# Ledger of designs, part 96: designed miniproteins, single chains, continued (3)

Each design is a single chain, and the fold is of that chain. pLDDT is the mean over its residues in the fold that is shown.

## One batch from the design tools (miniprotein)

Design m11321
Fold by ESMFold2-Fast:
Structure m11321 (fold): chain A 74 residues (1-74)
Amino acid sequence: MLSEELEVEVMIGVTEVEIATMLVMNTPFEEFKERVEKQKKRLEEFKKTASPESQKRIDEFLKEVEELVKEYEK
């Protein structure tokens, strides 16, 4: 049985792998941005049912994703 903490890590990991795959495949920035926005929505929905600790972790990850998008725009 997986703990909620592990489920959060799995969701974040899956999102990171998807972002990394898009970067490796040189996905156009516009498509990259749309996919990232969709992933942010998924994490926000999960956050609604998560513990306070998981919510903080998700918020930190979303901030990192936003910074990464900013760098990719360059």
Scores: mean pLDDT 78

Design m11322
Fold by ESMFold2-Fast:
Structure m11322 (fold): chain A 105 residues (1-105)
Amino acid sequence: DLDELAEYAKKLLEEKGIEADIVRSYAPGAERLTEEGRKKAKEAIEKVIDEFVANDRPGVTASAEVEVTSAETGRPYVARVLIGRDARDGRYTFLIAVAPPEQLA
């Protein structure tokens, strides 16, 4: 499920000519999201990538958070997506983190 989101992000980035290190972080119960939750997460991924590509510079980041529901527990989680380019080496990093609201920094 979350691997599907990581693959989706990678595909969109590759279509834009970006090779990014995809970092994934999943809290217990976040391994499988509802179909609506997956759709919302994909929409957040698309929005963040489009916003970042329009403004791509070293040291710039784009991020979004969206509320999703765990298919395992039925409880609310937050999917946080972030893309950035390191100012020192120009490397791209894309982060997908899914956790209960209380565990997000």
Scores: mean pLDDT 81

Design m11323
Fold by ESMFold2-Fast:
Structure m11323 (fold): chain A 56 residues (1-56)
Amino acid sequence: SEDDKKIDLANELLEKRKDAPEELKKKTAGYAAALATGKEPSEEEVKAFEEMLKSV
């Protein structure tokens, strides 16, 4: 599904960006966890995911 692809991408970004600020990593992990549990990610989690994407 599209959500599964986003979860995979978020996990890939966390692997590539191990040097990222801890807060950004936590929020990106929260984004993946929300999607995995069928919950809508918070605006902060979405923003963190987008910031991680811009760095790749």
Scores: mean pLDDT 82

Design m11324
Fold by ESMFold2-Fast:
Structure m11324 (fold): chain A 71 residues (1-71)
Amino acid sequence: MEEAVREVVERVKPLIEKLINEGKSLQEIYDAAKEEVRRIGRELGLSDVAIRKAILEAVYYATKLHKEKLK
């Protein structure tokens, strides 16, 4: 479970980085990251709880990276 959540987040990070570099709003990045996590999580057969955990981790990563780019 923990390894699968980590795998989903790692696969979503490049998309988050791409959207931040393209100057997308934080809301657009969140929406795209959530949908990508759900897509990959379903493909890997993750539970709803694991998908939710991966969404929270992806959103946290996006928020941190976006904040660092604003400096």
Scores: mean pLDDT 81

Design m11325
Fold by ESMFold2-Fast:
Structure m11325 (fold): chain A 71 residues (1-71)
Amino acid sequence: MTMEELRREMEEAGQIILALMKGDKEKARELVENSSEEAVRLAEGFMRGVARAIGPEAEEALEQTLAEIRA
């Protein structure tokens, strides 16, 4: 992987994270569909980490949102 590819994946992941934090499910879905698998996994991992720190209700809400985006 080149440094340029890594930066692009991080930028894509950052945009997905921002959309999820805003509750913009349509934009999050669009970004997930148009981003690399690596960027999507990075964004989901980060968000799951944040949700775990907040508590079980946040984890449940995130998993529901991710399921809706994938539907």
Scores: mean pLDDT 80

Design m11326
Fold by ESMFold2-Fast:
Structure m11326 (fold): chain A 77 residues (1-77)
Amino acid sequence: MDEKEVQIGIIEISLGVAETTLPTIIKRKNIDDLKSLLDFLTKKKEEARSLGTEEGEKLAERLDELIKQIQKAIDEL
């Protein structure tokens, strides 16, 4: 439905921005920025899963992979 499609689009944009900015945030070695991004992506993952759609579940999987990358970056600091 259109409302869920709009929410999916917002989450996709948020994911794309996070994917694009992540290398810069890691390069800065700012643990507070990494933790803030981790919290943001965790909330977006919950939003994606709450949609109950196949597209939402796929977005949640992609968000989970980014969350794992950020967690690894924090652990390596």
Scores: mean pLDDT 81

Design m11327
Fold by ESMFold2-Fast:
Structure m11327 (fold): chain A 99 residues (1-99)
Amino acid sequence: MKWKRIAEILKKLGGKLPKTEEEKKMAKEAAAFLREFLDEDDPKKALEKILEMAKELGYEEVAKAVEEALKNPTDEEVATAFGRLTLALEGKPIELLDL
């Protein structure tokens, strides 16, 4: 199940930037899925959509972190931002994905 694997990756990363080569590979896999889901090929545009979701949900700390990520948009930052938003939703990533 593609989403189950992505959710496990996001939980394992804990909303933090990947540090190891394995974590970076997992973050890129998650980011590729998220860009496809958000219909955005550009990591910057994917981050902008995640920022909009965080603001709509009132997660100000997540929104601030995503705004900082927008200064250097990467696949790792996309996965990290979505992971932070998922954790703010108490680990219910399916509910986030349906937004």
Scores: mean pLDDT 71

Design m11328
Fold by ESMFold2-Fast:
Structure m11328 (fold): chain A 83 residues (1-83)
Amino acid sequence: SKEEVLEKIKELGNDTLAILKLAKEEGLSLEELIELLKQVPSARGALGFVELAKKKGLSLEEAIELLERLGDSTRAGVKLLLS
C-alpha cells in the first residue's frame, strides 16, 4: 500500500538512491514519488533531486542510473542536473 511505501521511505531517510529503487520496485511514477516525499521531512534532499529530475525530463530509471554513476551522491546529482 502507499502507507507501507511511506513508512519504508521514512526508514531510508536521506538515502536517495534507495528511495528511487523502492519507487521503481513499487511501480510508482515520479509524480507519485514526489507526493510521498513531501510527507517525509527527513527525505527533503531526495525530494529536491526528484523534482529537479522530473523538471529536466528524466525518467525514474534515468534518475537511478545517474545516481549510481555518481556513487550515491544526491548533492552531485543535483549539481549535474543544474549544469
Scores: mean pLDDT 80

Design m11329
Fold by ESMFold2-Fast:
Structure m11329 (fold): chain A 73 residues (1-73)
Amino acid sequence: MSALQKRLLTLSKEEIAELLRRAGVPEEYIEPGAETLYENRETIRDAADIGLALVKAGVPAEYWGPAVRELLA
């Protein structure tokens, strides 16, 4: 299991939302982004899977890199 997948499996939806907020994701995308990542946490294996989940949630691509960095820290 990847370090990223392990981290996502240990985080609550609220903790994921706080990481997205720290990454600079606008408040309007925090709830859908956090919910999508939390719902798909068992299938997210790498940074590309995070990007796909954020696209599904409607988060703009410019925030994917910052979100991945916060989730890997």
Scores: mean pLDDT 80

Design m11330
Fold by ESMFold2-Fast:
Structure m11330 (fold): chain A 64 residues (1-64)
Amino acid sequence: AEEKAKEAIEKAKEAEKGAPGLAREAIDTAQRALELYKEGKEEEAERMAENALTGAESAISLAK
């Protein structure tokens, strides 16, 4: 969860130039995943982190 959320933020930041809207959503989702992880809601955090990573990957693909 934590690693996936951090990876999603990194990838989304790279995609901000080409796909700012989708990149912003991915960053926001990843930050929510990190908050859930800190709250001990590990299952919800993992799901949100996966969604964020998928969104960041989509943003990178769209930015190309």
Scores: mean pLDDT 79

Design m11331
Fold by ESMFold2-Fast:
Structure m11331 (fold): chain A 86 residues (1-86)
Amino acid sequence: SLEERLTQMFQGKVSKELIERIAKALEELFPTEEEQEEALMALGAATTLLESKGFSPDEAAEKVMKVLEEEGKVLSPFEILEKLGV
């Protein structure tokens, strides 16, 4: 499931409640498995970059997910960081 993949990708660092919200949002925004895979890769890379800049795992994941929700499409990790002004 997306929830299991997100939990593994974030190494259990992101709260279960946020994982559940992200999984649902990804399924609603990206109906194809290919788009979901691209979104997962972008989410993982962008959250890692934000954590390296001092954001907590939950804060990083929430910020990245908000950008994907606002844009309604998969963005590169670089584009996500640019949208966040980081």
Scores: mean pLDDT 85

Design m11332
Fold by ESMFold2-Fast:
Structure m11332 (fold): chain A 81 residues (1-81)
Amino acid sequence: MKILSVKEIGDGPHGKIYEVELSGVSLEQTEQIAQILLEKFPSVLDALVLGEGVLKLTVRDGMTKEEVREMVERAIKILES
């Protein structure tokens, strides 16, 4: 599994919104990554699966694109362990 992109797409009523694109994942694995992000990362306020390898994340204000990437990388490692 690899992260292809992390894009800031706007601000929501609850935080900053990022779209994350992944490669080498199934729809089921994408849903599992979303669940891990919601359950284990307090900075993730919402995680919506848009499709296979595509996530829309709402995160706490002040989080950078790089910090979002690092959280997703950690969620992938949790899923692979």
Scores: mean pLDDT 85

Design m11333
Fold by ESMFold2-Fast:
Structure m11333 (fold): chain A 63 residues (1-63)
Amino acid sequence: SAAEERLRRALERLRAQLEAASGLPVEVEGELLDEETVRITIRVGDETHEFVVPLEAFERYVA
């Protein structure tokens, strides 16, 4: 779907930004909860973070 492609590109941008900033291995995963809401899971080194955000807001954040 279009939302899945949008999420995938935003996740790729986030991963690249976090790897550049941290110098650490970064894993980023995302899941569509509905058509406009995503759950993002980020692992940087030994730290894990989880967010639930609107997809549009996530795209703006990583733009």
Scores: mean pLDDT 83

Design m11334
Fold by ESMFold2-Fast:
Structure m11334 (fold): chain A 88 residues (1-88)
Amino acid sequence: TTASDEDLRLATEAAQKGYELIKKADEYERLGEQSPEALRKAVDYYEEAAKIFEEAANKAKSPSVQKILKDMAEYFRERAERLRARLE
């Protein structure tokens, strides 16, 4: 259950890459109130961020680090699905 240096590196890299995509997604989500095209871009960025966290979780060795990364991936996948529903 103790995170290794490698697991911390994986989590940090995933957070850095994921955060940049989440920041773009948040911005497009705000614009999405007035633009369906912006909302679609927000969905795409949240889905891409979720994939980054899922990939990192699959590479992590610590169960606790895997759980945190999987939970983050699921959170952003669920957010993307909720936003996609608004496009209907």
Scores: mean pLDDT 85

Design m11335
Fold by ESMFold2-Fast:
Structure m11335 (fold): chain A 71 residues (1-71)
Amino acid sequence: MEEEKEFINRVIEELAELLHTENTPEIREIVEQVLQRIAELERLYKEEGIKEEELFEKALEIAKEAEERLK
């Protein structure tokens, strides 16, 4: 749980730094897609009541996909 939160935070920080350093259309598109997926996940958690475990599993998946695209 804690390690997963650290990974998610690291990816978010990396995305923010990339937007600041390399504000390219490709990076902006990746960030926009990630933010849209996170927003939908937050909606599912707050409105549909998915379990915290499912929330973190899905968030981790989004973070891993973003990390892979940024490599």
Scores: mean pLDDT 72

Design m11336
Fold by ESMFold2-Fast:
Structure m11336 (fold): chain A 92 residues (1-92)
Amino acid sequence: EERERLLAALSPELRRLLEQSIDNLKKVYDELSKGKTPEEIEKLKRLFEENVDELVRLAYQLDQDLKAGKITLEEARRRLAEQTVKNIEKLK
């Protein structure tokens, strides 16, 4: 319910950026899932969901900062993209 609550509160701009980040993470998850055992896939799925939750929380914080005028949309995009790369590496 935390994920759903945070997603519902996101601006359209951050929602689109987050969806792209989650899509990129899922593509890597799908590739890494190939040739694995059911047990390995279950472990990888848990890591994927944890990394999605982290991206959702980050997007929410970036959106709050954007609404408060603390950062630009470009800075929010950059920070989310950088974290997405790190989260992808955590799946490997």
Scores: mean pLDDT 87

Design m11337
Fold by ESMFold2-Fast:
Structure m11337 (fold): chain A 93 residues (1-93)
Amino acid sequence: SSEIEKVLEEVKKLSPEEMLEFVKKLAEKRLEEIKKLSAEEAKKLLEESRKLFEAIYELYVERYPDDTKGKKEFAEIYFKFLEEAEKIILEKE
């Protein structure tokens, strides 16, 4: 999507530490948006967010293949986001 491509161009310029900070802030922002949406809208935003996080992770791995610690931290941010988002959506039902 056009939105994913724009985000990837922004994050491509970042250091590993800056990319990890970017994804932490993105996760926090998306969780706050999910809290304000209906269950159906929140599910759509969650699916959009999955695609975006996966695209950023692929870029991270491509640019920093030897950064095992950073890849683990990225995965932890992403999985925590998924768990919290699913709990919020379930509570809306």
Scores: mean pLDDT 87

Design m11338
Fold by ESMFold2-Fast:
Structure m11338 (fold): chain A 82 residues (1-82)
Amino acid sequence: MSLLVETEVEGPGVGRARTVSRVGEDGRAQLLESTGGPGAGAAGAVAASGAVKAGWIRPGETYRVEGQGGVVATVTGLGEAD
C-alpha cells in the first residue's frame, strides 16, 4: 500500500512551497508534484517520510514539524494511492 501526502514548507530562504508525495510502507517518498523555491521537494519528501514512519497518517490528519531557521513543515494525509 502507499499513501498520498501533501507537505507545505514555509520559512526564510525557502519562502512558501508545497509538495505532494507518494509514500510506501517502507517510508520511501516519491515526489509527484512540487511548487515553490529550491529544496522544497527534498524538504517535503523528508517530512512526509518521517510522518509515515511514525505511523500512517489518515486523510485529513496533519503533522507539524519545525526545522532550522524558522522553517515549518505541515504534513497532511490525502488518502491511499493505488
Scores: mean pLDDT 67

Design m11339
Fold by ESMFold2-Fast:
Structure m11339 (fold): chain A 89 residues (1-89)
Amino acid sequence: TVDEFIEDLKEVAQKRLDEARAARNIDLYEEILKTLENMSKILQEEIERAKAANDKLTLDRLQKILDTVNEMIDEVKAELERLRAEAAA
């Protein structure tokens, strides 16, 4: 299900983020961010296809996944900027 997919996605992303946090590894944060941004791009393309097909059920499901990915992107960006600020000080 979409909810199972979202939970699996969160679990994988959280595990990678925990590794990056423990290591304070800016490069790992940047790789995670790039992966999430690529996911967001693919989801946006699929959403446009669902809109063109007038597939409202698929559109709603994809939008829920995109919202979750965008929340993760915002979290990673905020942590990365804090870590960069600490490294520059």
Scores: mean pLDDT 84

Design m11340
Fold by ESMFold2-Fast:
Structure m11340 (fold): chain A 80 residues (1-80)
Amino acid sequence: SREEIDRIIGEVIREYRDKAGLSQREVADRVPGISQATLSRIERGELGPEGISLQALGKIARALGVDPTEILEEIARRLA
């Protein structure tokens, strides 16, 4: 379901952020167009029916110092 996808995306982003030792504010400061409040909602899987764009996900991955394909592979693994 969409809600399951959004939840998994949020969990993966939060886990990579924790591994990087970064606060939500620090990540948001690195990503133009994303506020700390928006990142908090993303990590909780609380985005509306539009979800998160691949462009936004890619920007977040780069801010975390991670290849976007690695994040996509982890999301796909958890959805299987």
Scores: mean pLDDT 83

Design m11341
Fold by ESMFold2-Fast:
Structure m11341 (fold): chain A 56 residues (1-56)
Amino acid sequence: SAALLRRIARHDDPRVYELVAAGDYEGAIRLLMEEYGYSRERAERVVANLEAVLAA
């Protein structure tokens, strides 16, 4: 649903955080694309934003 996609776009899935924290950026990108329907460009931006937050 649109509501679910909106929540997921903000990273309600802890697996995405776990993959980024582990340095598995490609795994996080693939999860977002395959399970949530993100474009690769959108998934890469999301992962980059999480990496920046976790580095702060």
Scores: mean pLDDT 73

Design m11342
Fold by ESMFold2-Fast:
Structure m11342 (fold): chain A 80 residues (1-80)
Amino acid sequence: SSFEKEVEKLLDETIQQFRQEAEGKSEEEIKRILDTKLNDLTQQVVELGDKYGLSKDELKKVVMEASNRLVEERDKLLES
């Protein structure tokens, strides 16, 4: 759907920004950057879901899946 494509684009852009901003940073700084990106991503996904008329359950699932993907990118960065 158009909503799924917009969310995937938003997630990809957020991951790219996170990787760029987190490069060479301490674990503490990476954590702060992640928290900011998670808050921004959640807000944008919620606003997009409202625009597309998603149910609360559908929106919750999308937010959780997107948040998990961003957290996994942080974990990979810290393990490298």
Scores: mean pLDDT 85

Design m11343
Fold by ESMFold2-Fast:
Parts: structure tokens; C-alpha cells; sequence
Structure m11343 (fold): chain A 64 residues (1-64)
């Protein structure tokens, strides 16, 4: 239960960070968020959640 909630929170936070990053003009701030998202993705145990976060990271990188 606690691990499941932690996974859902991490995924939600990572996707929220991606949305914020896509709205930013500053490329350095975008790169910092990408780093944070990559660290979050590495701690995710659910492969589907990890893949969704990795897709979001790719989208942010393409916006650079």
C-alpha cells in the first residue's frame, strides 16, 4: 500500500514537472527538470509508469 502510493506520487510529480518544463523558455531550467525526472524514473518499480515518465522526458528533450 505505501509503496504503491509512493509510485503513484512519483509518477504524478514527474509528469507535472514535464508539463512545467514544456512551458518554460529557459533551456537550463528544462535540463535541470530533465535530470530530476530521470532520477525519479530510475526509482520507479512499475515498468508502465517508468515508460510513461521516459516518454515525457523525451518530449521535454525534443522541446530544447
Amino acid sequence: MEEELEEEIKEALALMKASIALGLEDEEEKREIIKEMEEMASTLKNPEAKKRVEEAIKKVKESL
Scores: mean pLDDT 79

Design m11344
Fold by ESMFold2-Fast:
Structure m11344 (fold): chain A 60 residues (1-60)
Amino acid sequence: MVKKIADIAIAVFEKMRPLMSDDDFDKLVQVAASHFRTYLGMSDEEVAAFIARLEAKRAA
C-alpha cells in the first residue's frame, strides 16, 4: 500500500530533519516525491498529500 510507504518515509524524514538545514530537507523531500512518482506510480494528488503532511509537521 502506497500510504504505508509514505508513512514510513515521513518517520525517516523526521529522524533526519535535525541532521540538515531546512533547505536541504526540502530538497530531499522533492527527490523523494520524484522517486515516489517514478517507482511507486503515485499520482500528483498523492505526492501533494505527502508533501502537505511533512509541511504540517514543520508547522506544528
Scores: mean pLDDT 73

Design m11345
Fold by ESMFold2-Fast:
Structure m11345 (fold): chain A 96 residues (1-96)
Amino acid sequence: MKRRVYEARVRITTPGNDPEKLNKIIEDIKKALESLPDVVDYKVTYVSENEAEIDIVARTLDALTEALYFIARIAKKYGAKVELVEVRELGLDESA
């Protein structure tokens, strides 16, 4: 049996190479994602002093969309840029 899961990758870029600001953004994002019950996993990759990528795995497309909305809001609060790199549906419906 296969289960349907949704994954997104987003890139966050802070102006002016401020690693403290990037760390605050990532911390706020982690707290938001941890508050969402249908977000099953996330991974943060620091690309540079002012850039990070976040991979998010959610049980539903709605949960993924909500997670992306929180990320966009948090980044905007700090003046950071958010780019949606990729969205994928993984697996098949487990209903047979």
Scores: mean pLDDT 78

Design m11346
Fold by ESMFold2-Fast:
Structure m11346 (fold): chain A 70 residues (1-70)
Amino acid sequence: LEKKIEEARKEAEKYKEEYKKLFELADKDPKYVPKASGAAIRYVGAETEALIYERLKEREEREREEELRR
């Protein structure tokens, strides 16, 4: 899960940079708005994926901790 979280975070950073570049282009020319929107959706998706993996890891760690405290 840790590796999956790192991969998802790297993907989010990639799409965040793409969005920033496309947003600057869209500000100058509205034809880039759909591309900027697409990049933003991918960024949010990757960030959400990382959050899900992080929560799954926390759940595994809690179950493990509970067993160790017995």
Scores: mean pLDDT 79

Design m11347
Fold by ESMFold2-Fast:
Structure m11347 (fold): chain A 83 residues (1-83)
Amino acid sequence: MVRIEAKPEDSIEEVAQRLVDATEANGTAMLVIEDEDPEKARSTGQYTVDLAEEKGHLASYKQLGNRTLVYVENMAKSKAAQA
């Protein structure tokens, strides 16, 4: 699994796209968002989940204080591995 860390200077769109690219290349990827504002971290996580779901991937997020974890799985690649 590939782990991506969000940088303060990264746009939400850039971070979300990196996660999608990593998921498509590796089957699964995780994004870590650290922000002193938990609401901002959650908002960025939700945007990323929505983008991944629009692309047909399985996505979820978990908030842990000031850190948000977004997990994405390429369901098409996952199903092929089981066949």
Scores: mean pLDDT 74

Design m11348
Fold by ESMFold2-Fast:
Structure m11348 (fold): chain A 110 residues (1-110)
Amino acid sequence: MSEVERLVEELEELGAPEAAEAVRELAERVKNPEVLETSLRAVEAVVEGVRNGDLAGGIKRASDLLRELVEKAKDASEEVRKEVFLAVELVSDVVKALREAYEAKKQAAE
């Protein structure tokens, strides 16, 4: 839970409380440890992208991780596949919230 709490705090600091909520839901609802770990790594890639001024690069790294997870899920149980699709949805919610927060700050500066 310390990794989840750290990501939640970072997302709230970036002005994306909806992304923080999505990470909390990920930790609560995804029970498969590989699915959860890969999803948290994808979120961290997007957060690092925002911090480095390379949101597009962060999103690409997150997408690559999720694509690998989806490919592995093809041979997994139905329960694991449902968790993978949930994880993809929640990480997509993180990307959307961070993109909206980033654009809002940019628009306020213009």
Scores: mean pLDDT 83

Design m11349
Fold by ESMFold2-Fast:
Structure m11349 (fold): chain A 83 residues (1-83)
Amino acid sequence: APNITDPKNLDVAVETLVEIAKSLGVEITKEQARYIFTGDPANPSLGTKELYMAIPGVGQEKVNKITALIVGEQIRAIGEEIE
């Protein structure tokens, strides 16, 4: 489940996801990227996978790759949060 609650961190994550998807040949909106991190409020039981598969042009292989990249960015960002 997405755990980004800080609006600044969320905006950076959304921007990063859009750029990652673009590098994989997938054009997504910031709203679609935001739902991947925050979940769909109308369907909170939907996982990140289902939201990704709702994006036109995204298949399971790209979902797995993007998810791995997001997890990597999350780990890196946590490392940078050392106060």
Scores: mean pLDDT 58

Design m11350
Fold by ESMFold2-Fast:
Structure m11350 (fold): chain A 61 residues (1-61)
Amino acid sequence: MPEELKRELFEKEAELAIQTIKAVAEAMGSGDEALRDQRTAEISAQGEKFRKEAEDKAKEL
């Protein structure tokens, strides 16, 4: 049970990391530095929120 939760958290974290890399690469390709920074900040905020929610859920286990 805890091992399954850890695996799920790791998989979600990996998915967010891949999405972040893709979004940054896409924004960099556009040549718009402001857009790149904005996209990176938005994804980082989403990842942080998800990670905190997942950690809080894991603590309740």
Scores: mean pLDDT 71

Design m11351
Fold by ESMFold2-Fast:
Structure m11351 (fold): chain A 80 residues (1-80)
Amino acid sequence: GKETLIEGIRKGEDELIARSRHPEVAERARQAGEKAIELVEKGVDLSEAANQYGADMSDVATEEARLEREEQERLRKLLE
């Protein structure tokens, strides 16, 4: 139900935030979770809210991978 979905969203946020080395990615993950929770609280269908959360979290994961590559490239250039 609604409470189970909200709990799942918050657990997903906490797990990603704990694993992220980039504060901006952690903040985006938190925003994605809060957005999904707001949709649920507004009475949006739970499946729709869950799908939106999944899409947003997929984007966050893609961004984290991009930032990791950029950071590695930046550090490499600073050592030259």
Scores: mean pLDDT 77

Design m11352
Fold by ESMFold2-Fast:
Structure m11352 (fold): chain A 66 residues (1-66)
Amino acid sequence: SMEDRITKLEIVRGLFSIAYSADVMLSERARAKGRYDLSDQLDASAQQTRDVINQIDRDIDRLRSS
């Protein structure tokens, strides 16, 4: 059903949200320790994860509007 598809997407979104939070926290800790190259790498990883979450949100919105 449409509801089952939305539920599966919400679960996947939750997993990416955890990964995003981890990258943000690790980036902040890396910056605090002067590890700027690592912080920049983690920020880039977080941005890629955010882009995936945004795509999932668009897919959920499409399913809900149909």
Scores: mean pLDDT 91

Design m11353
Fold by ESMFold2-Fast:
Structure m11353 (fold): chain A 88 residues (1-88)
Amino acid sequence: NPEEIKKRIEEFEKRRLEENEKKTMELLKKKNNIDKETVEESMAESLLLVARKEGRETTREQALEAARAMLFGSPEEAEKALRALLEG
């Protein structure tokens, strides 16, 4: 049945396109993965410098928590974390 063969070819091509899309997305994710950790650490270092300038003795863990809240959290979470870091 030529129609059944055509359907199998279409399903095979669709699967190959989906696999290629997944591979391309993974490569793009690797290339545009500003390492989430690197971005978080960079922001945390900036927050540590600000806290130090304010005379605050803050931990790296507190700065990382604030950085994560600012980058990926809600505005309310970011404000709370920043206040805890700077006002203590």
Scores: mean pLDDT 72

Design m11354
Fold by ESMFold2-Fast:
Formats: structure tokens, sequence, C-alpha cells
Structure m11354 (fold): chain A 109 residues (1-109)
């Protein structure tokens, strides 16, 4: 299924970048808040760190079977890629991660 393909893709991405998977929903929610705070600072380094935290949160939802949570994080990543003030610094600092996240979001209907 499309959802299973998305789950496998996000888990592979977390493994590729050595990103930790949160152990609980509470930990995932705290990392999501931290990610959004970092992204709002707007530096390339903060945006990169925030996007990595979003991937970790998505990996938690993938493991937990939380389809809604997973879709919400993917929608957030799509929004960041469609917004030049976030997408351009991310592509400049880490073009490989940018391409990998773009490929991940392309799996959404």
Amino acid sequence: STLEAIRQAILALAKKYNLPIPKSREEAEKLLEEALKLISKGTPEDILEGVKLLISVAAYYAVAGDERGLREILATLDYLLQTPSFSEPLQAIDPELYADVQALVSLLP
C-alpha cells in the first residue's frame, strides 16, 4: 500500500541519517515542539536540525502505526519544501537531505 511504502521510506531515511527514533508519544511531541521552534529561528543550521527532528518524529509515528500523525508530519515537511524561506537554506546547507525529503513527500497523494 502507499502508506506502507511511506512508512518504509521514512524508516530508511531515519537510518540513513542516524536519527534516533523517540521511544514514546510524549518524547515525540516534545521533539516536534523543538523542531518547530528551531525552524522558526530561520538559520540554515536551525532549519536543518529541525527537519532532522521532524524525520525522527515521523519515524516514531511510522513505528507506532499512527497514520494521522505520520501524515501531519509529512504535510509539515511538504509545506517547508514549498516555502522558499525554508527550502532554499535547507537545499544550500544539505542538498542530499533536501533531495531525500523531496522524494519522501512525493509519495503523498
Scores: mean pLDDT 90

Design m11355
Fold by ESMFold2-Fast:
Structure m11355 (fold): chain A 55 residues (1-55)
Amino acid sequence: SMADLEKQAEGLRIALSSLFGKEIDRESALEAVKEAIARGGGAAEAIQLGVRKLE
């Protein structure tokens, strides 16, 4: 559901802030989560995709 995707996106934003001290916007976090799901990946894939958005 969209609510589940938003929850996962918020978790990604918190993880990136904790690990790298950087902020990512909601839309970029949602894109990273959706792409990770489409690839059959988990949290590690979402983090890698999120890091690319910070560059």
Scores: mean pLDDT 78

Design m11356
Fold by ESMFold2-Fast:
Structure m11356 (fold): chain A 97 residues (1-97)
Amino acid sequence: SKETEEKALLLAESLIKLLDKLIEEFPEYKEKFEELKEELERGIKEKNVEKILESFRRLLELYKEMAKEYPEYKAAFEALAKAIEEAIKHLEEEVAK
C-alpha cells in the first residue's frame, strides 16, 4: 500500500542519518555501513519496500555483530537491533496484508 511505502521511506531516511553517525564512531565498520547506506538510498529512490526491508535485515545482523565486537556498547546495539526488528516485523505484516 501507499501508506506502507511512505512508512518504509521515512524509516529508511531516519536510518541513513543514524548510519552517518555510526560511520564516524566505528571506522572499522565504515565500509559495511556505507554499503548499507547506498542500498537504503537506492531503495528510497526506487520506492522499493522489499529492497528497504532487505537492507533493514542486513542492518539487524550488523547490529548483532557489533554487540559482540563492542561489549561496552552491547546494550546500545541490542536496543538498536530490537528497534530494527520491530520495524521489520511491522512492515512485513503490512506487506503480507
Scores: mean pLDDT 85

